# Designs tried in a protein design run: designed miniproteins, single chains, continued (3). Part 58

Each design is a single chain, and the fold is of that chain. pLDDT is the mean over its residues in the fold that is shown.

## One batch from the design tools (miniprotein)

Design m9991
Fold by ESMFold2-Fast:
Order: structure tokens, then sequence, then C-alpha cells
Structure m9991 (fold): chain A 66 residues (1-66)
């Protein structure tokens, strides 16, 4: 599975668990979902912020293409 596929699955899992769009999901829930999908997320605030940013970016890119 590519990193892009893992990020997409992280978005789906987080949104399914919370019933909220990824932009409104807490960083802790996004980190948990990412780790469950197999993304190694260090316990560092910068990396957690980057993860949320990348997930939001991917969702917007997917919406913009279709």
Amino acid sequence: MTMKEKLRETIKLAEKRTGKPVEEVSQEVLVEAAREVGIEVPDEPVVKRVLKHELIKLKKEEEAKK
C-alpha cells in the first residue's frame, strides 16, 4: 500500500469513527487512525500537525479532481 493510499484510508477511518469531516477531527483521533492503517507517527507535535495538513490537502485534491 502506498503512502497516499494509507492517508486516504486514514481519512475514511477517522471520519467513520467521528461522523465529522477530517478538518474537524482532533489530531489525536487522526494519529490513532493513521497508526491503525500502518503509518508510523512519532509522538511529536510538528509531525502530528503535518499529518492533519496532509490529510486535509489530500481530501481537497480528490474533491478538486472529481
Scores: mean pLDDT 79

Design m9992
Fold by ESMFold2-Fast:
Structure m9992 (fold): chain A 68 residues (1-68)
Amino acid sequence: MAEEVERRARELLLEEARRRGVRLASVKVTVHDDGSVEVQVRPAAAEDLAAAFEVAARVSREMNEEIA
């Protein structure tokens, strides 16, 4: 179910961000009709932009491996 997938993705995003010491200003998780998951993040500090993208990329990969 989309809501469970979104919840898990948010949990993974927050956990990975904490591990990297990155604070996220926004998180958007979209579950598409084909079951694929899209994750978009924005860091609270511009200096964390690269780390925030790494967090999003990792979580997106894990979520799509679990669903696909």
Scores: mean pLDDT 75

Design m9993
Fold by ESMFold2-Fast:
Structure m9993 (fold): chain A 71 residues (1-71)
Amino acid sequence: DKKIKEIYEKLKNLPKGTGSEEIVELLKEFAKKYGEKAVIEAVVKYIEERRKLSEKEREAMKKSLKELIKK
């Protein structure tokens, strides 16, 4: 999905030292532009490429991301 890839590339290219609060605001803006589902899938993909996630961890992460984006 082109939207997921675009979000993923933006996350990958964030300056090192970008704070968690700045990342959350960026994810909220992406959710407005691309939709919540695309943002959640891109973030999960970004994390899974760096560490293995169990199915329970993946489910919990998707739920947490959805709650963060809505705030």
Scores: mean pLDDT 76

Design m9994
Fold by ESMFold2-Fast:
Structure m9994 (fold): chain A 87 residues (1-87)
Amino acid sequence: SEHLDKLIEALRRLKEAVKAKDTAAVAEALREIGRYLAKLKPYIPEEELKKIEELLSKAVQAYLAGDTEKAVEYLEEAIKEVEKLKE
């Protein structure tokens, strides 16, 4: 799926932005992720979508709290969950 691949790419960009502590790049990646999630929402099972959204929320909260390592951990989990949707 083109939109699943774009979502994975955007999540990877968010992870690198978090590692770099580049708040402008974090904001841009989050906007892209939101756009792709909106397009994918009708095609993803509700339980899987909720899990991805919860992991993203936790990653953002950790980043804003200054815990970039925990934010990266949540983003790696989110990427794995999206990759499972391609199986």
Scores: mean pLDDT 88

Design m9995
Fold by ESMFold2-Fast:
Structure m9995 (fold): chain A 107 residues (1-107)
Amino acid sequence: SRETILRQVAIEIEFVGMLTDILLAVRRHAPSKVSQIEQMVDKLVQLFGQLRQALEQGDQAAAARTLAQIQALVNEIINLLRSLGLDDFAKRMEEEFRRLKAAIQET
């Protein structure tokens, strides 16, 4: 439905906005890790593009594989954030990703 699409888009926008906050926090707290987190974020953005394409084509198998890759990368970012003492950002990322997965799995 139109409402389902709008909810998915809103959650995706909130997730991307959070990535900006995370980059600013890493630059302040651990500037030596900025390049690493930026590379992870770039890969995540590429995977979101791939996920959107799979969903638009109705390719459920490709969407599931891409979502699994996104989950693995999100977990790597969360572990990095926790290692830097940025636990509040790690928790927010876990919750926003959970919301994103739920929205994608809704028919």
Scores: mean pLDDT 80

Design m9996
Fold by ESMFold2-Fast:
Structure m9996 (fold): chain A 89 residues (1-89)
Amino acid sequence: ARAEAERADRRAVELGREAVEAIRAGDAERARELARELERVAEEAAEALARAAAADPSAGEKLPVEEIAERVRERARGLARALEEAAAA
């Protein structure tokens, strides 16, 4: 659960690296594919955090699950939008 959310965050970072390479290569199709994958990873991270909260009610005190999920979603949406804008240019 918590480890799954951390893994999803690490996957988002890896996808960001691939996105930079796709942009440098001028591969607009790859950039768009990576933007879609980032949206999926954001949803997966949010679901993993929700499961962590359900399994450990005390997690809400040490790990503000809703705030972390929103931060992950915003990070992924920001990257996806930047990728779509770069692909459109």
Scores: mean pLDDT 68

Design m9997
Fold by ESMFold2-Fast:
Structure m9997 (fold): chain A 79 residues (1-79)
Amino acid sequence: RAAELLEEVLRTASPEEVARVVAEAARAHYGSTQEVDASTMSEQAALANGRALIERIRAGEMSEEGIRAAEEAARRVLA
């Protein structure tokens, strides 16, 4: 499940990997209306945004596209 995979990413992955997962999820959720660049995200922002992403998924606040992108990105990081 997306939230469980993201918890594992936050536990085991680097902040740079977390930033990429967050950026992919945000891009899918917001579509073409917002650009998120993982390379400009600080380590603190990456971890905070990763935690916020898990909470938003659990609260049902993420689009289906955003949840799917987060899960796919998390699987790539954990592979």
Scores: mean pLDDT 73

Design m9998
Fold by ESMFold2-Fast:
Structure m9998 (fold): chain A 61 residues (1-61)
Amino acid sequence: AEKAIKAGYEAAKEALKKGWSDQEALEVGARAGTKAGLEEGLSERSGKIAGLIGAYKALKE
C-alpha cells in the first residue's frame, strides 16, 4: 500500500503545482494509486483508496 499512497501523493502534488483543482488532484491521485497498487498486487479498489489517501495528504500541505 505504501507505494500506491506515495504515487497518489506525488501525482496530486504535481497537479496542484500546475494549478489544477482539488478534485482534479484527487482524480489523478486515485489513478496513480490504482496503477502502483496493481503492480504491488493490490486490488483495483485498494489501489484507488491508497491513491486517494496520498492525494488527501498533498491537499492538506
Scores: mean pLDDT 81

Design m9999
Fold by ESMFold2-Fast:
Structure m9999 (fold): chain A 83 residues (1-83)
Amino acid sequence: SQSQQRWEELKKRLEKELMKKAKELQDEEVEKVERGEITVEEAHVRISEELRKEAIRLLKEELERTTDPEVKEKIRERLEVVG
């Protein structure tokens, strides 16, 4: 269906954005570890928490933007899993 295709395309966009955010966070947190400001363990926790927040933010933005009711339901289901 068109709704299924839109959902698959949305998932690909979200994955790409999250991969970009993960790289940016890794680069920032590695620099902090190298400066002795945080531990490797703290860096891992911070990256995981920030990626979770980013996923929720992106899903909520897309929920507001999306007009397809089947895609809206898929986004709500995903928010229940990550929230």
Scores: mean pLDDT 87

Design m10000
Fold by ESMFold2-Fast:
Structure m10000 (fold): chain A 83 residues (1-83)
Amino acid sequence: EAEELKKVGEKLLEEIPEVREILEKEMSPEDSKKANELLEKTEEYLKKGIEKAKKGDVEGAKEEIKKAMETIAELNKVYAESQ
C-alpha cells in the first residue's frame, strides 16, 4: 500500500547519515567518493518514491524504491571491493 511504501522510504532515508559516516570511516577517500555518489542517488530515488507514494502513485513509488535498492546493491559492491 502507498502508506507502507512511504514508511519504508522514510525509514531508509533516515539511515542515510549513518551509512555516510560508516563509508567515510571505513573506505579510502577515492572509494568513499564513489560510494557517496551512489548514496546520493539512493537518497534521490527514495525522496521521489516517497513523493509518489504521497500522491497515491503506488506503481511509480515501487519503481523509484526499486532504483534505490539497485543503487544500494552497487554501493555494497563498491564497499566490499574496498575491503
Scores: mean pLDDT 82

Design m10001
Fold by ESMFold2-Fast:
Structure m10001 (fold): chain A 95 residues (1-95)
Amino acid sequence: VSKEELELEVEVAMHEISAAVHILIAEKYEKKGDLEKAKEHYELAIEHLEEGIKIAKKGLELYPDSEYFKADLESLEKRLKEVKERLKEVEEKLE
């Protein structure tokens, strides 16, 4: 793989890790009953997933034969949907 391809792969991975950390923190706050803090961290996770998707799409445009960017896009889009559904549940409990 090229240096540029690897750099994009690393950026996607960093956003995936950041999103995963915020999801774990959000789940901890949700279990504690701190729904406002849970919401804040789910929102941060969504921001990281959206940035990861943006970078993965750019990677796939530049490197269309990359199984990495294709798999990552599928995984990130699935995770984004799940986190958005979870955020909605938290928002409904706050109202």
Scores: mean pLDDT 89

Design m10002
Fold by ESMFold2-Fast:
Structure m10002 (fold): chain A 80 residues (1-80)
Amino acid sequence: SEVEKFRKEMDAFLSFLRELVKAGDFTRARALIEHALGYLEKLKSNKELSDLIKETLQQLLELARQLGDDDLVERIQKLL
């Protein structure tokens, strides 16, 4: 299933992001979040992925808040 593949890939990506944040690698974490936002914006018209995209965006929002990146927080909120 495309939905199951997306969930598995996003779960792995989010786990990697959380490890970067724990390690204090905020520069790489920001870059990966920005890259993911560009990807998710392109998928916003896919109705089958809508709920998973929102779940992913909410987790990215929590990570952006931990990074103290107000611009990134605002960008994510506009996509929700």
Scores: mean pLDDT 87

Design m10003
Fold by ESMFold2-Fast:
Structure m10003 (fold): chain A 56 residues (1-56)
Amino acid sequence: NLKKLTDVPGIDAAAALTILSGMRDRPLEAEDIPILATAFGLSEEGREELAKLLGL
């Protein structure tokens, strides 16, 4: 999972660990994608890749 998250444009190892830590407490929902995109400065392509990876 960590490697796949770091393959998303704009997500480094620290961001990937933050996402995985959050998912441990609850599953990510579609509404979390815009929040994460803003927090990590993701492009439109990065948002799409993140959503696909999370099954959203």
Scores: mean pLDDT 74

Design m10004
Fold by ESMFold2-Fast:
Structure m10004 (fold): chain A 68 residues (1-68)
Amino acid sequence: GTFTIKVKSEDTVTLSTSADAVLTGEKNITIKAGESVDNISLRDLLSSKLIVDGKEVDINTDATVVVE
């Protein structure tokens, strides 16, 4: 699936995906296909694994990063 990371501040990001996804780490955050989740701590994002449509994705390679 395709996913997007928007960096809205130094501390938080928004994640959105075209398929069901889970950010797994200290907390598990579920992202439904076509939805976005706001206010994800950048610290939590960097310490977690992003799984989209059952496959782990590399945030550095497969993400579209938008700085606002």
Scores: mean pLDDT 67

Design m10005
Fold by ESMFold2-Fast:
Order: sequence, then C-alpha cells, then structure tokens
Structure m10005 (fold): chain A 89 residues (1-89)
Amino acid sequence: SADAALRARLDAFLAQFTAQWNTLYQQILAALGSAQQQAYLDAVNGNVLAGVRYLRQLALRDPRALDEFQQALNNYVESLEKLKQHVES
C-alpha cells in the first residue's frame, strides 16, 4: 500500500540517519576533553533527536513533507561531520 511504502521509506531514512549520527556522535564525544563540552554535545543530540521524531510524525501525515524530512536528516549529519572535522583538527 502507499501508506506502507511511505512508512518503509521514512524508516529507511531514519535507520541510515541513526547509524551515521550515532557513529559521528560517539567519535566526537571521545575527542572532547571537557565535561562542559560533552554536556553541550549531549544537549544538541537530545534536541536533534526530538526534532527528527517530530518531523517523522509530520511526514507520516503528509507525503509532501518526505523531502523536508530527508533534507533535515542530511543537514543534521553534515553539520555533525563538520563539527567532527573541527574537533579532530
């Protein structure tokens, strides 16, 4: 069904995002030397994951939001990759 296909696409995007995000997050966390920096990263992580859950619920109600959901996931990963490069430089 169209609903099942949409759900499968959202879940596939979320699975790819979660794997990539978690790997980058753990690598950055391991590179951070201060408890304050680690606490800040944890807060960012919590806010991003809450935003992802919210956007997924919106996309489930309106297929037109699928592109916005995918773009948001890509933007989050890109931002975290840039942070990783900065921390490891």
Scores: mean pLDDT 83

Design m10006
Fold by ESMFold2-Fast:
Structure m10006 (fold): chain A 63 residues (1-63)
Amino acid sequence: SKVEEILKLAEELLKNYTEEELLELALTVEKDSLLGQAIILVLKILEGTPLEDLKKALEEVEK
C-alpha cells in the first residue's frame, strides 16, 4: 500500500538524514510523491506528533 511505502521511506529518512537535511530535501521533491509525503511525516514526528496518529491519518486518506 502507499501508506506502507511512505512508512518504509520515513524509517530510512530518520536513520540517514538530519532535520536540516530533510528540510532541504523537501524543497527539491514533489509534496504529493511518496518521498515527499515521507519527508513531511518525518518532520511531523521530529516536531512531536505521535507516529500512530500520523499512520492513522495516512490510512484514512488511502480509504
Scores: mean pLDDT 77

Design m10007
Fold by ESMFold2-Fast:
Structure m10007 (fold): chain A 67 residues (1-67)
Amino acid sequence: GAKAFAAAAEKGGASKEAAEKAGRLEEQGIRLATQGDVERAKELGKEAQRVVEEGGASPEAAGAQPL
């Protein structure tokens, strides 16, 4: 669900805001697909992917070198 998607995005380095936005889009897409609007659901899924990609740009930046 949206919570799992947001948690995975945040673990991947996405900001909380980007992760939550992507999770929200994903949930809207599932709702639209359930209503039979598969094309709109696909568009929202693509937008969610884009938000995660842009928001999770550098997982290395948070880790620095462990000392």
Scores: mean pLDDT 66

Design m10008
Fold by ESMFold2-Fast:
Structure m10008 (fold): chain A 74 residues (1-74)
Amino acid sequence: SQEELLAEFEAELERLLAEAERVLDPATVKRWRAAVEALLQQLRADPNLTAADVRLYLGLARHEVAELIAEARA
């Protein structure tokens, strides 16, 4: 169901945020959390949301967090 897809998406995003909080400065984490919240609002409003869409957005979020962590460690 859409509710199950969104719940799994939120759980994975919270795991990514927890990883980011260990490495990134609070201002960067706050900006990324705001972006994630905006994305979740858009996805909840989408009546045509699919598992493929969720996978795509998770992949993009994971890539962005990895880039931010790499930049912070440089």
Scores: mean pLDDT 77

Design m10009
Fold by ESMFold2-Fast:
Structure m10009 (fold): chain A 64 residues (1-64)
Amino acid sequence: EDEKRIEEAARQGRLAAEGFGIYSPEEMEKIARNAAKGVLELKRKNPDASAGEIGQAAAEGMKK
């Protein structure tokens, strides 16, 4: 089920890239997938994570 959420994030990233023309759809898929992985990892360890903690986890995920 986590994989489905990661793929949905990747799909949304691709659509955003197609709309703005800033990144390739493939690169935005990778960024969105990595961000989603970071958020899911945080949520597994801390289901009550704050919005700020979730945002930081997404940003850290995108760097990997």
Scores: mean pLDDT 70

Design m10010
Fold by ESMFold2-Fast:
Structure m10010 (fold): chain A 100 residues (1-100)
Amino acid sequence: MSEEDRELYRRLIFMESELTLLRMHKHVLKKSNVPLSPKMEELFKKLEELTKEVLELAKEIEELIKAGKPVPEELRKRLEELEEELEELKKKYKEELKKL
């Protein structure tokens, strides 16, 4: 496995880990009797959409690496975009959490 392939796997693992943590936070908050703001509900919808996009991208990248094929620049660019979307989601989530 190339160093570039290892870097992609590390990025995917960390992203999936962070998404899992946010989904656990959602589960805990939904089980509380505290009503969620409309903004918090929107963030949880974005979390679900982002999770689906990351899982689809991860599957495509993993299949290419396992087949010994190069990962196209377009998929690498998409990964960078999803990483940026996750960081913005985390920022907005922390801001909304402070209002609870």
Scores: mean pLDDT 84

Design m10011
Fold by ESMFold2-Fast:
Structure m10011 (fold): chain A 61 residues (1-61)
Amino acid sequence: MSALEIAEQAGATDEQFGRIASTVSGNTGSRADRQRLAAGLLESLAGGTEEQGRALGDALG
């Protein structure tokens, strides 16, 4: 499943996904840090689950 498909299933718009992807990709931390960041952003912006956020972080990191 692509990062975009995960974000769309969580209810994120294309603009919200772009912001999440840019923010996560710019993070210089570990994969776990990117996963936490993706999960938090997806939850706060689109109401995604923690599992969807982790999947998004894996796809982006």
Scores: mean pLDDT 76

Design m10012
Fold by ESMFold2-Fast:
Structure m10012 (fold): chain A 75 residues (1-75)
Amino acid sequence: LEEAVEHFRRAAELARQGDGEGAVEHFRKGVELVKREFPEYSEHLDTIGERFERLVRQGDFDRAARIAQGLARML
């Protein structure tokens, strides 16, 4: 899970910098790692991932960063 936490922290950092592509890439890697450890959360993580990518596409980088940071703090 340490690797997933690092990916979510990096996603939050990149989102704050306006790097939407990098933020999405790291967020997806973090989600994949969490799904491997906790398959029961797969549907919930997919929903969060869709929301994260939507916020990035809309340029709402502050809210996207908060989602990624929140996941890092929960793990």
Scores: mean pLDDT 86

Design m10013
Fold by ESMFold2-Fast:
Structure m10013 (fold): chain A 58 residues (1-58)
Amino acid sequence: EEKKREEGLEKAIERMENLFKVPKELLREMGGEPTQEALKRYEKAFEEIDKRIKEYEE
């Protein structure tokens, strides 16, 4: 099962941990069996995180 979904999810989890300090173990356990709704939430969170990272870089 690959590709972009799993890569995006893993990166989103790591970024969320760094920005919000959420327990990555919990996120990974949930990510092991995500629903379509959960994937959409992760994608939305990823976009939000990307925006914040952009602000932080400058």
Scores: mean pLDDT 60

Design m10014
Fold by ESMFold2-Fast:
Structure m10014 (fold): chain A 66 residues (1-66)
Amino acid sequence: SMELEQARKVIEETKREIEELVRQGKILEANYVLSEGIQRIVELVSDPELARQLVDELVKEFNKIV
C-alpha cells in the first residue's frame, strides 16, 4: 500500500530526527517532532486501525531512543 510505504518513511525520518535531537540534549524539541510525526501518520493513513498501529510503532521507537 502506498499509504503504508509513506507512513513507514515518516517513521524512519521522524526517528532519525529524534535521534539527532536527543544526541544534542534537545528533549523538548524531540517530543515536538514525535507529535508532528504522529499527526503526519494520522493524516496519511485512511484506515484508523492501521494508523493506530503505525503511531504505536513510532512511539515505541521514541521510547527506545529516550
Scores: mean pLDDT 87

Design m10015
Fold by ESMFold2-Fast:
Structure m10015 (fold): chain A 118 residues (1-118)
Amino acid sequence: SYPRVEKPVPLTKQVQYVKDVVLKTLLAHPVAVYFAVVPDPSLRPEYYDIIPNPMSLAEIEAQLENGDYSSAQEVIDDLETMFENIYKYYPEGSPFVKAAEELRKIYEELLAKLPPED
């Protein structure tokens, strides 16, 4: 159960930037299809034995729309988890790892332009 909140906390400039610039740019990238959803557990049960915290761009987008993130850092942590999961599960040089390297380069360039707090 959640406590009743009298007023919502204002969305910070950093959270707006991560939502409107970082995540929007990553979702629009051609290789985003590799990160759109986590593998189906009925088709790849071994994935969930190796990856304790599955993460996808769709999950991050849903959590942002639901207001589940308290800071830009929490969104960044989930994006980092998404990339780390690819490197843990897929072999080096695979299409998934190549897509992760391409997407991560864009992500890091955008993250370098993160606005200051408040």
Scores: mean pLDDT 81

Design m10016
Fold by ESMFold2-Fast:
Order: C-alpha cells, then sequence, then structure tokens
Structure m10016 (fold): chain A 83 residues (1-83)
C-alpha cells in the first residue's frame, strides 16, 4: 500500500494555520509555526511545491501530494476531500 500522509496531523496543522490568521499578533507566529511543524511531521514536504498551503482570514487549505485537500476554519469546521 502507498504510505499515506498522517491525515490527523495534517488536519491539526490546517486548524492551527486557520486559527493563526485571526490570532492576536503575540500568538500568530507561534500558532502558524506549530501548524507547519505538524504538517512536516505528517510527511508533507513543504519545499517541493508552492501553493500547497493557502490561508485566508479565518480559513486554511492544505493540498497533500496525493491530491487530498484539507480545509479548516477558525470556527472549528473541517473538511477533507480525497481524489
Amino acid sequence: SMEGYDKERAKKAAELIALSTLAPESRRSALYAGGYLLLIASGYKVLESEGTVKSWPGKAEITLPDGTVITATAEGELKIEEK
């Protein structure tokens, strides 16, 4: 079987990145860094493709190399779309 990414860590990464967009400046960098560390720990190679992580106020979207899209909001909503 193809080794999939750790989707639970990738989901948590998306949630933290979404929360960072609405966080006070004092917490924003820590939440974003924590999200990126979890994304790396999920097996994601951050440097191989630009545009794999996208963020907007209150929202983050992560595209995994297998084409799976994880969307998280600062309100705690989470969506996973597998291809």
Scores: mean pLDDT 70

Design m10017
Fold by ESMFold2-Fast:
Structure m10017 (fold): chain A 64 residues (1-64)
Amino acid sequence: SMEEVRRRIAQILEDSHEQKLSLEELQRRVGELLDEAGLSEREKRHYLAAATRAYRSMQLQEQE
């Protein structure tokens, strides 16, 4: 389900923040999840872009 995909992306984002993973490593892990979920190319681009923005937002907030 799409809700399950979103939950797993959120978990990857949390793990990447805790482990201080690079943006490239985050994108790799999210990409693998999206490939496993069988999403269309358009959907994969959408979710990768959203995950990238969330990652950058988390990095900025940590600098407070």
Scores: mean pLDDT 79

Design m10018
Fold by ESMFold2-Fast:
Structure m10018 (fold): chain A 99 residues (1-99)
Amino acid sequence: MELFEELVELLERAVEAYREFKTTGDQKALAEFVAYALLLAFYGGISLKEIEELADEEDEEKRKEKLEELKKKIKEELEKNKSNPIFQASLEELERIRA
């Protein structure tokens, strides 16, 4: 459950970093976006394109719908990988390295 909440927070941060990069051209924002997107792709099953589409959506209601779809994808990916020993080992190592 906590990992799901962390991935949702990363998704929100990725969207913010992408928007900042598009507005300012800041290379730090681009680097943050790429780092968050890689984690979301590996652990949440979300593509770079899906994050970009969420960030580019100007309609508030459509953006909320897209966000909920991506949250559902994260939840489904985590459920699929709960019993995968390689996936679980990678999470343990990530926590040790990046805690």
Scores: mean pLDDT 79

Design m10019
Fold by ESMFold2-Fast:
Structure m10019 (fold): chain A 95 residues (1-95)
Amino acid sequence: MELSAEEILELVKKKLEEYKKKKTEEAMEEALEFGIEAAVTALRKKDYDTLEEIIKLLKENVPKDKMLEIIDKRIAKAQEAVKPLLEEIKKKLEE
């Protein structure tokens, strides 16, 4: 069962708040991985408003170099059909 856009966005916010409280690299990576998966889901649905909100939350809360490192690792491991979605997300994170 697919989560709603609102539920996904709230979960991204919750993971970022957990990172802010713990201040560990593990919590940061968990928040980034979840945020990237949420962004892929929004992009697949062509929900550009939710996608932009997710990108903004990640950019405001996580260092850019760490975001790019994690997205590059995800692209390298991804199935061919998912790679273009991750590359579009990476482009938005680089802006």
Scores: mean pLDDT 81

Design m10020
Fold by ESMFold2-Fast:
Structure m10020 (fold): chain A 86 residues (1-86)
Amino acid sequence: SREEAVQGVRNALIHIARLAAEGDVETAERAGRLSVRSLRQRGHTEAADALERALPGLIEEASKAPDPEAGAKIGAEVGERLGREL
């Protein structure tokens, strides 16, 4: 459902941002690619495209966060914005 797709994007963004804030940008990028693939395989093409477009900026911003909780907050804010657009 659209609600499941929106929640999946939000959860992915929070998790990926937390990883980037921990300094593991490579793992964050890999997790992002896997989340996009998973959404596409489930037929959530619009959500997958939105996540894929958001990932580079999210990882860049979150990697500059002072701690993983600040990173998670960035992910949640981006997720709320994308959820409104989906």
Scores: mean pLDDT 86

Design m10021
Fold by ESMFold2-Fast:
Structure m10021 (fold): chain A 69 residues (1-69)
Amino acid sequence: MKYVPAVEVLLKPGADSSVVKKKIESRGGKVLWTGTDTIVAEVPDPEKVVEELKKDPNVLSARVVDYPV
């Protein structure tokens, strides 16, 4: 099984996921999965992207994960 470095983002209740998704895509990220309050995306610099996402008011938490593809 192959794993890709990804970021997992938990959104605050009532947050607009489209804003966070666009931010990820603008940094060359590829959204792998989207739930009601969760986004998982493959990004070139996961640690840097996590730090930037944590500063977003729509984001409850963000972390680097290895995601199976």
Scores: mean pLDDT 79

Design m10022
Fold by ESMFold2-Fast:
Structure m10022 (fold): chain A 74 residues (1-74)
Amino acid sequence: SMEEVELALQQLERLLQFVRENSSLSAENLETLKAQVEAFKAHVEATLQDPEALAELLRQADRLLAELEKKLKE
């Protein structure tokens, strides 16, 4: 539903901010979050029928994955 999409977008944005602001996240925590975000991408690609909502969720998930990958290289 639209409400579930909005909630997911809010959660992705909050998680992105959390990752950006926290320098003390362990490599294990970052890898776990990365795996969870990748699983979320696979799930929404398989289940979400709204192409605009799908594109926005994938864009936000990819932004979070990029930040997680950056932190893993630090």
Scores: mean pLDDT 84

Design m10023
Fold by ESMFold2-Fast:
Structure m10023 (fold): chain A 101 residues (1-101)
Amino acid sequence: MSREEIARKFEREVMKIIDDTYEEKLKTASPEEKEEIRRLYWAAKTAVHYAARLMVDASIEEAKKIVELLEEWFKRQPFLSDETIEKIKKVAEEALKELEK
């Protein structure tokens, strides 16, 4: 796979996890919570999109650092469970392994 294909697969798979998580939160949220959840949802999608873009031209060490920063950012977000973060970590680890080939 090209670096662009690896980055796009990473973005797509992480976006699906984010979409599934935040869409479920929006279904049960109060009107006040919905505004905050929507803002965090778009922030999460924006962070993943830029991380994926940076991974295309990054060295392996830079790509690892991008993934670490993204994971640290997700750990600080409300509404993301440890199980959801672990799913994102597995997708990132698979992308990093493909980039090392």
Scores: mean pLDDT 83

Design m10024
Fold by ESMFold2-Fast:
Structure m10024 (fold): chain A 67 residues (1-67)
Amino acid sequence: GALEKAKREEIAKLLAEGAVYAETGELATEVEVEEIGDTSAVVIAKSSKGTFKVTISSEKGVTVEKI
């Protein structure tokens, strides 16, 4: 679909916040989109529990890694 880049970035941030909350029980205090594609994104989320790299892809879904 013809989603604007800014709207895709907003969706990626929401997915990353939800994923980090599911893994840690804590809300992310900072969320930054590192990479954005049509069907993929990489987001860095920071919380009281640490810094997390969230990878979103159509092949593997949402993956959370503590960095």
Scores: mean pLDDT 79

Design m10025
Fold by ESMFold2-Fast:
Structure m10025 (fold): chain A 105 residues (1-105)
Amino acid sequence: MEEFEKNLKKVLAPYTLPVSLEDVIKGVKALIEAGRAIKNGDVETAEKYLEEALKYLKMTKEQLKAFFAPIVNADEATQLVMLKLLGIPRELVDDVIAFGKYVLE
């Protein structure tokens, strides 16, 4: 997680964010944990982390759907490139995609 936080801070540094960088990091971590819970069939834990992600990112579920739709609908190679550009390490890609698919349901 340390390398992920460092990479995410570097990727987001040039942007003016509507929320603090620390809150964005917390929201993205919650999103990854929600994806892991979905992969394990733990819907209750996934919903708790989804609520936490929405709180920290200050986004609606509809806004998250709009963000993830182009990523989830891309081919696997494009998904890897898109998530790498967002600072997501390869070992977390499956968790992020699982979350995106769940949110689009």
Scores: mean pLDDT 76

Design m10026
Fold by ESMFold2-Fast:
Structure m10026 (fold): chain A 70 residues (1-70)
Amino acid sequence: MSLEELVARWTQAIEQEIEIVKSRKEITDMDITNLKNNLDIAEALLKMQPDNQRVKENLKEVKALLEELA
């Protein structure tokens, strides 16, 4: 698997988790834990591809959701 394919797959997984959390009427501790894990993954992906705008936007969105839920 290429680095581009790996980053794309992880980015898609992060985007799916963001949508799941946004669709919930009531946020659980597990949802918060999953968002924190996705934050760490997004930061790692950005270190591998610093100019990846899709990863930058996902990182911002995960951070914003975590700040709203804190």
Scores: mean pLDDT 80

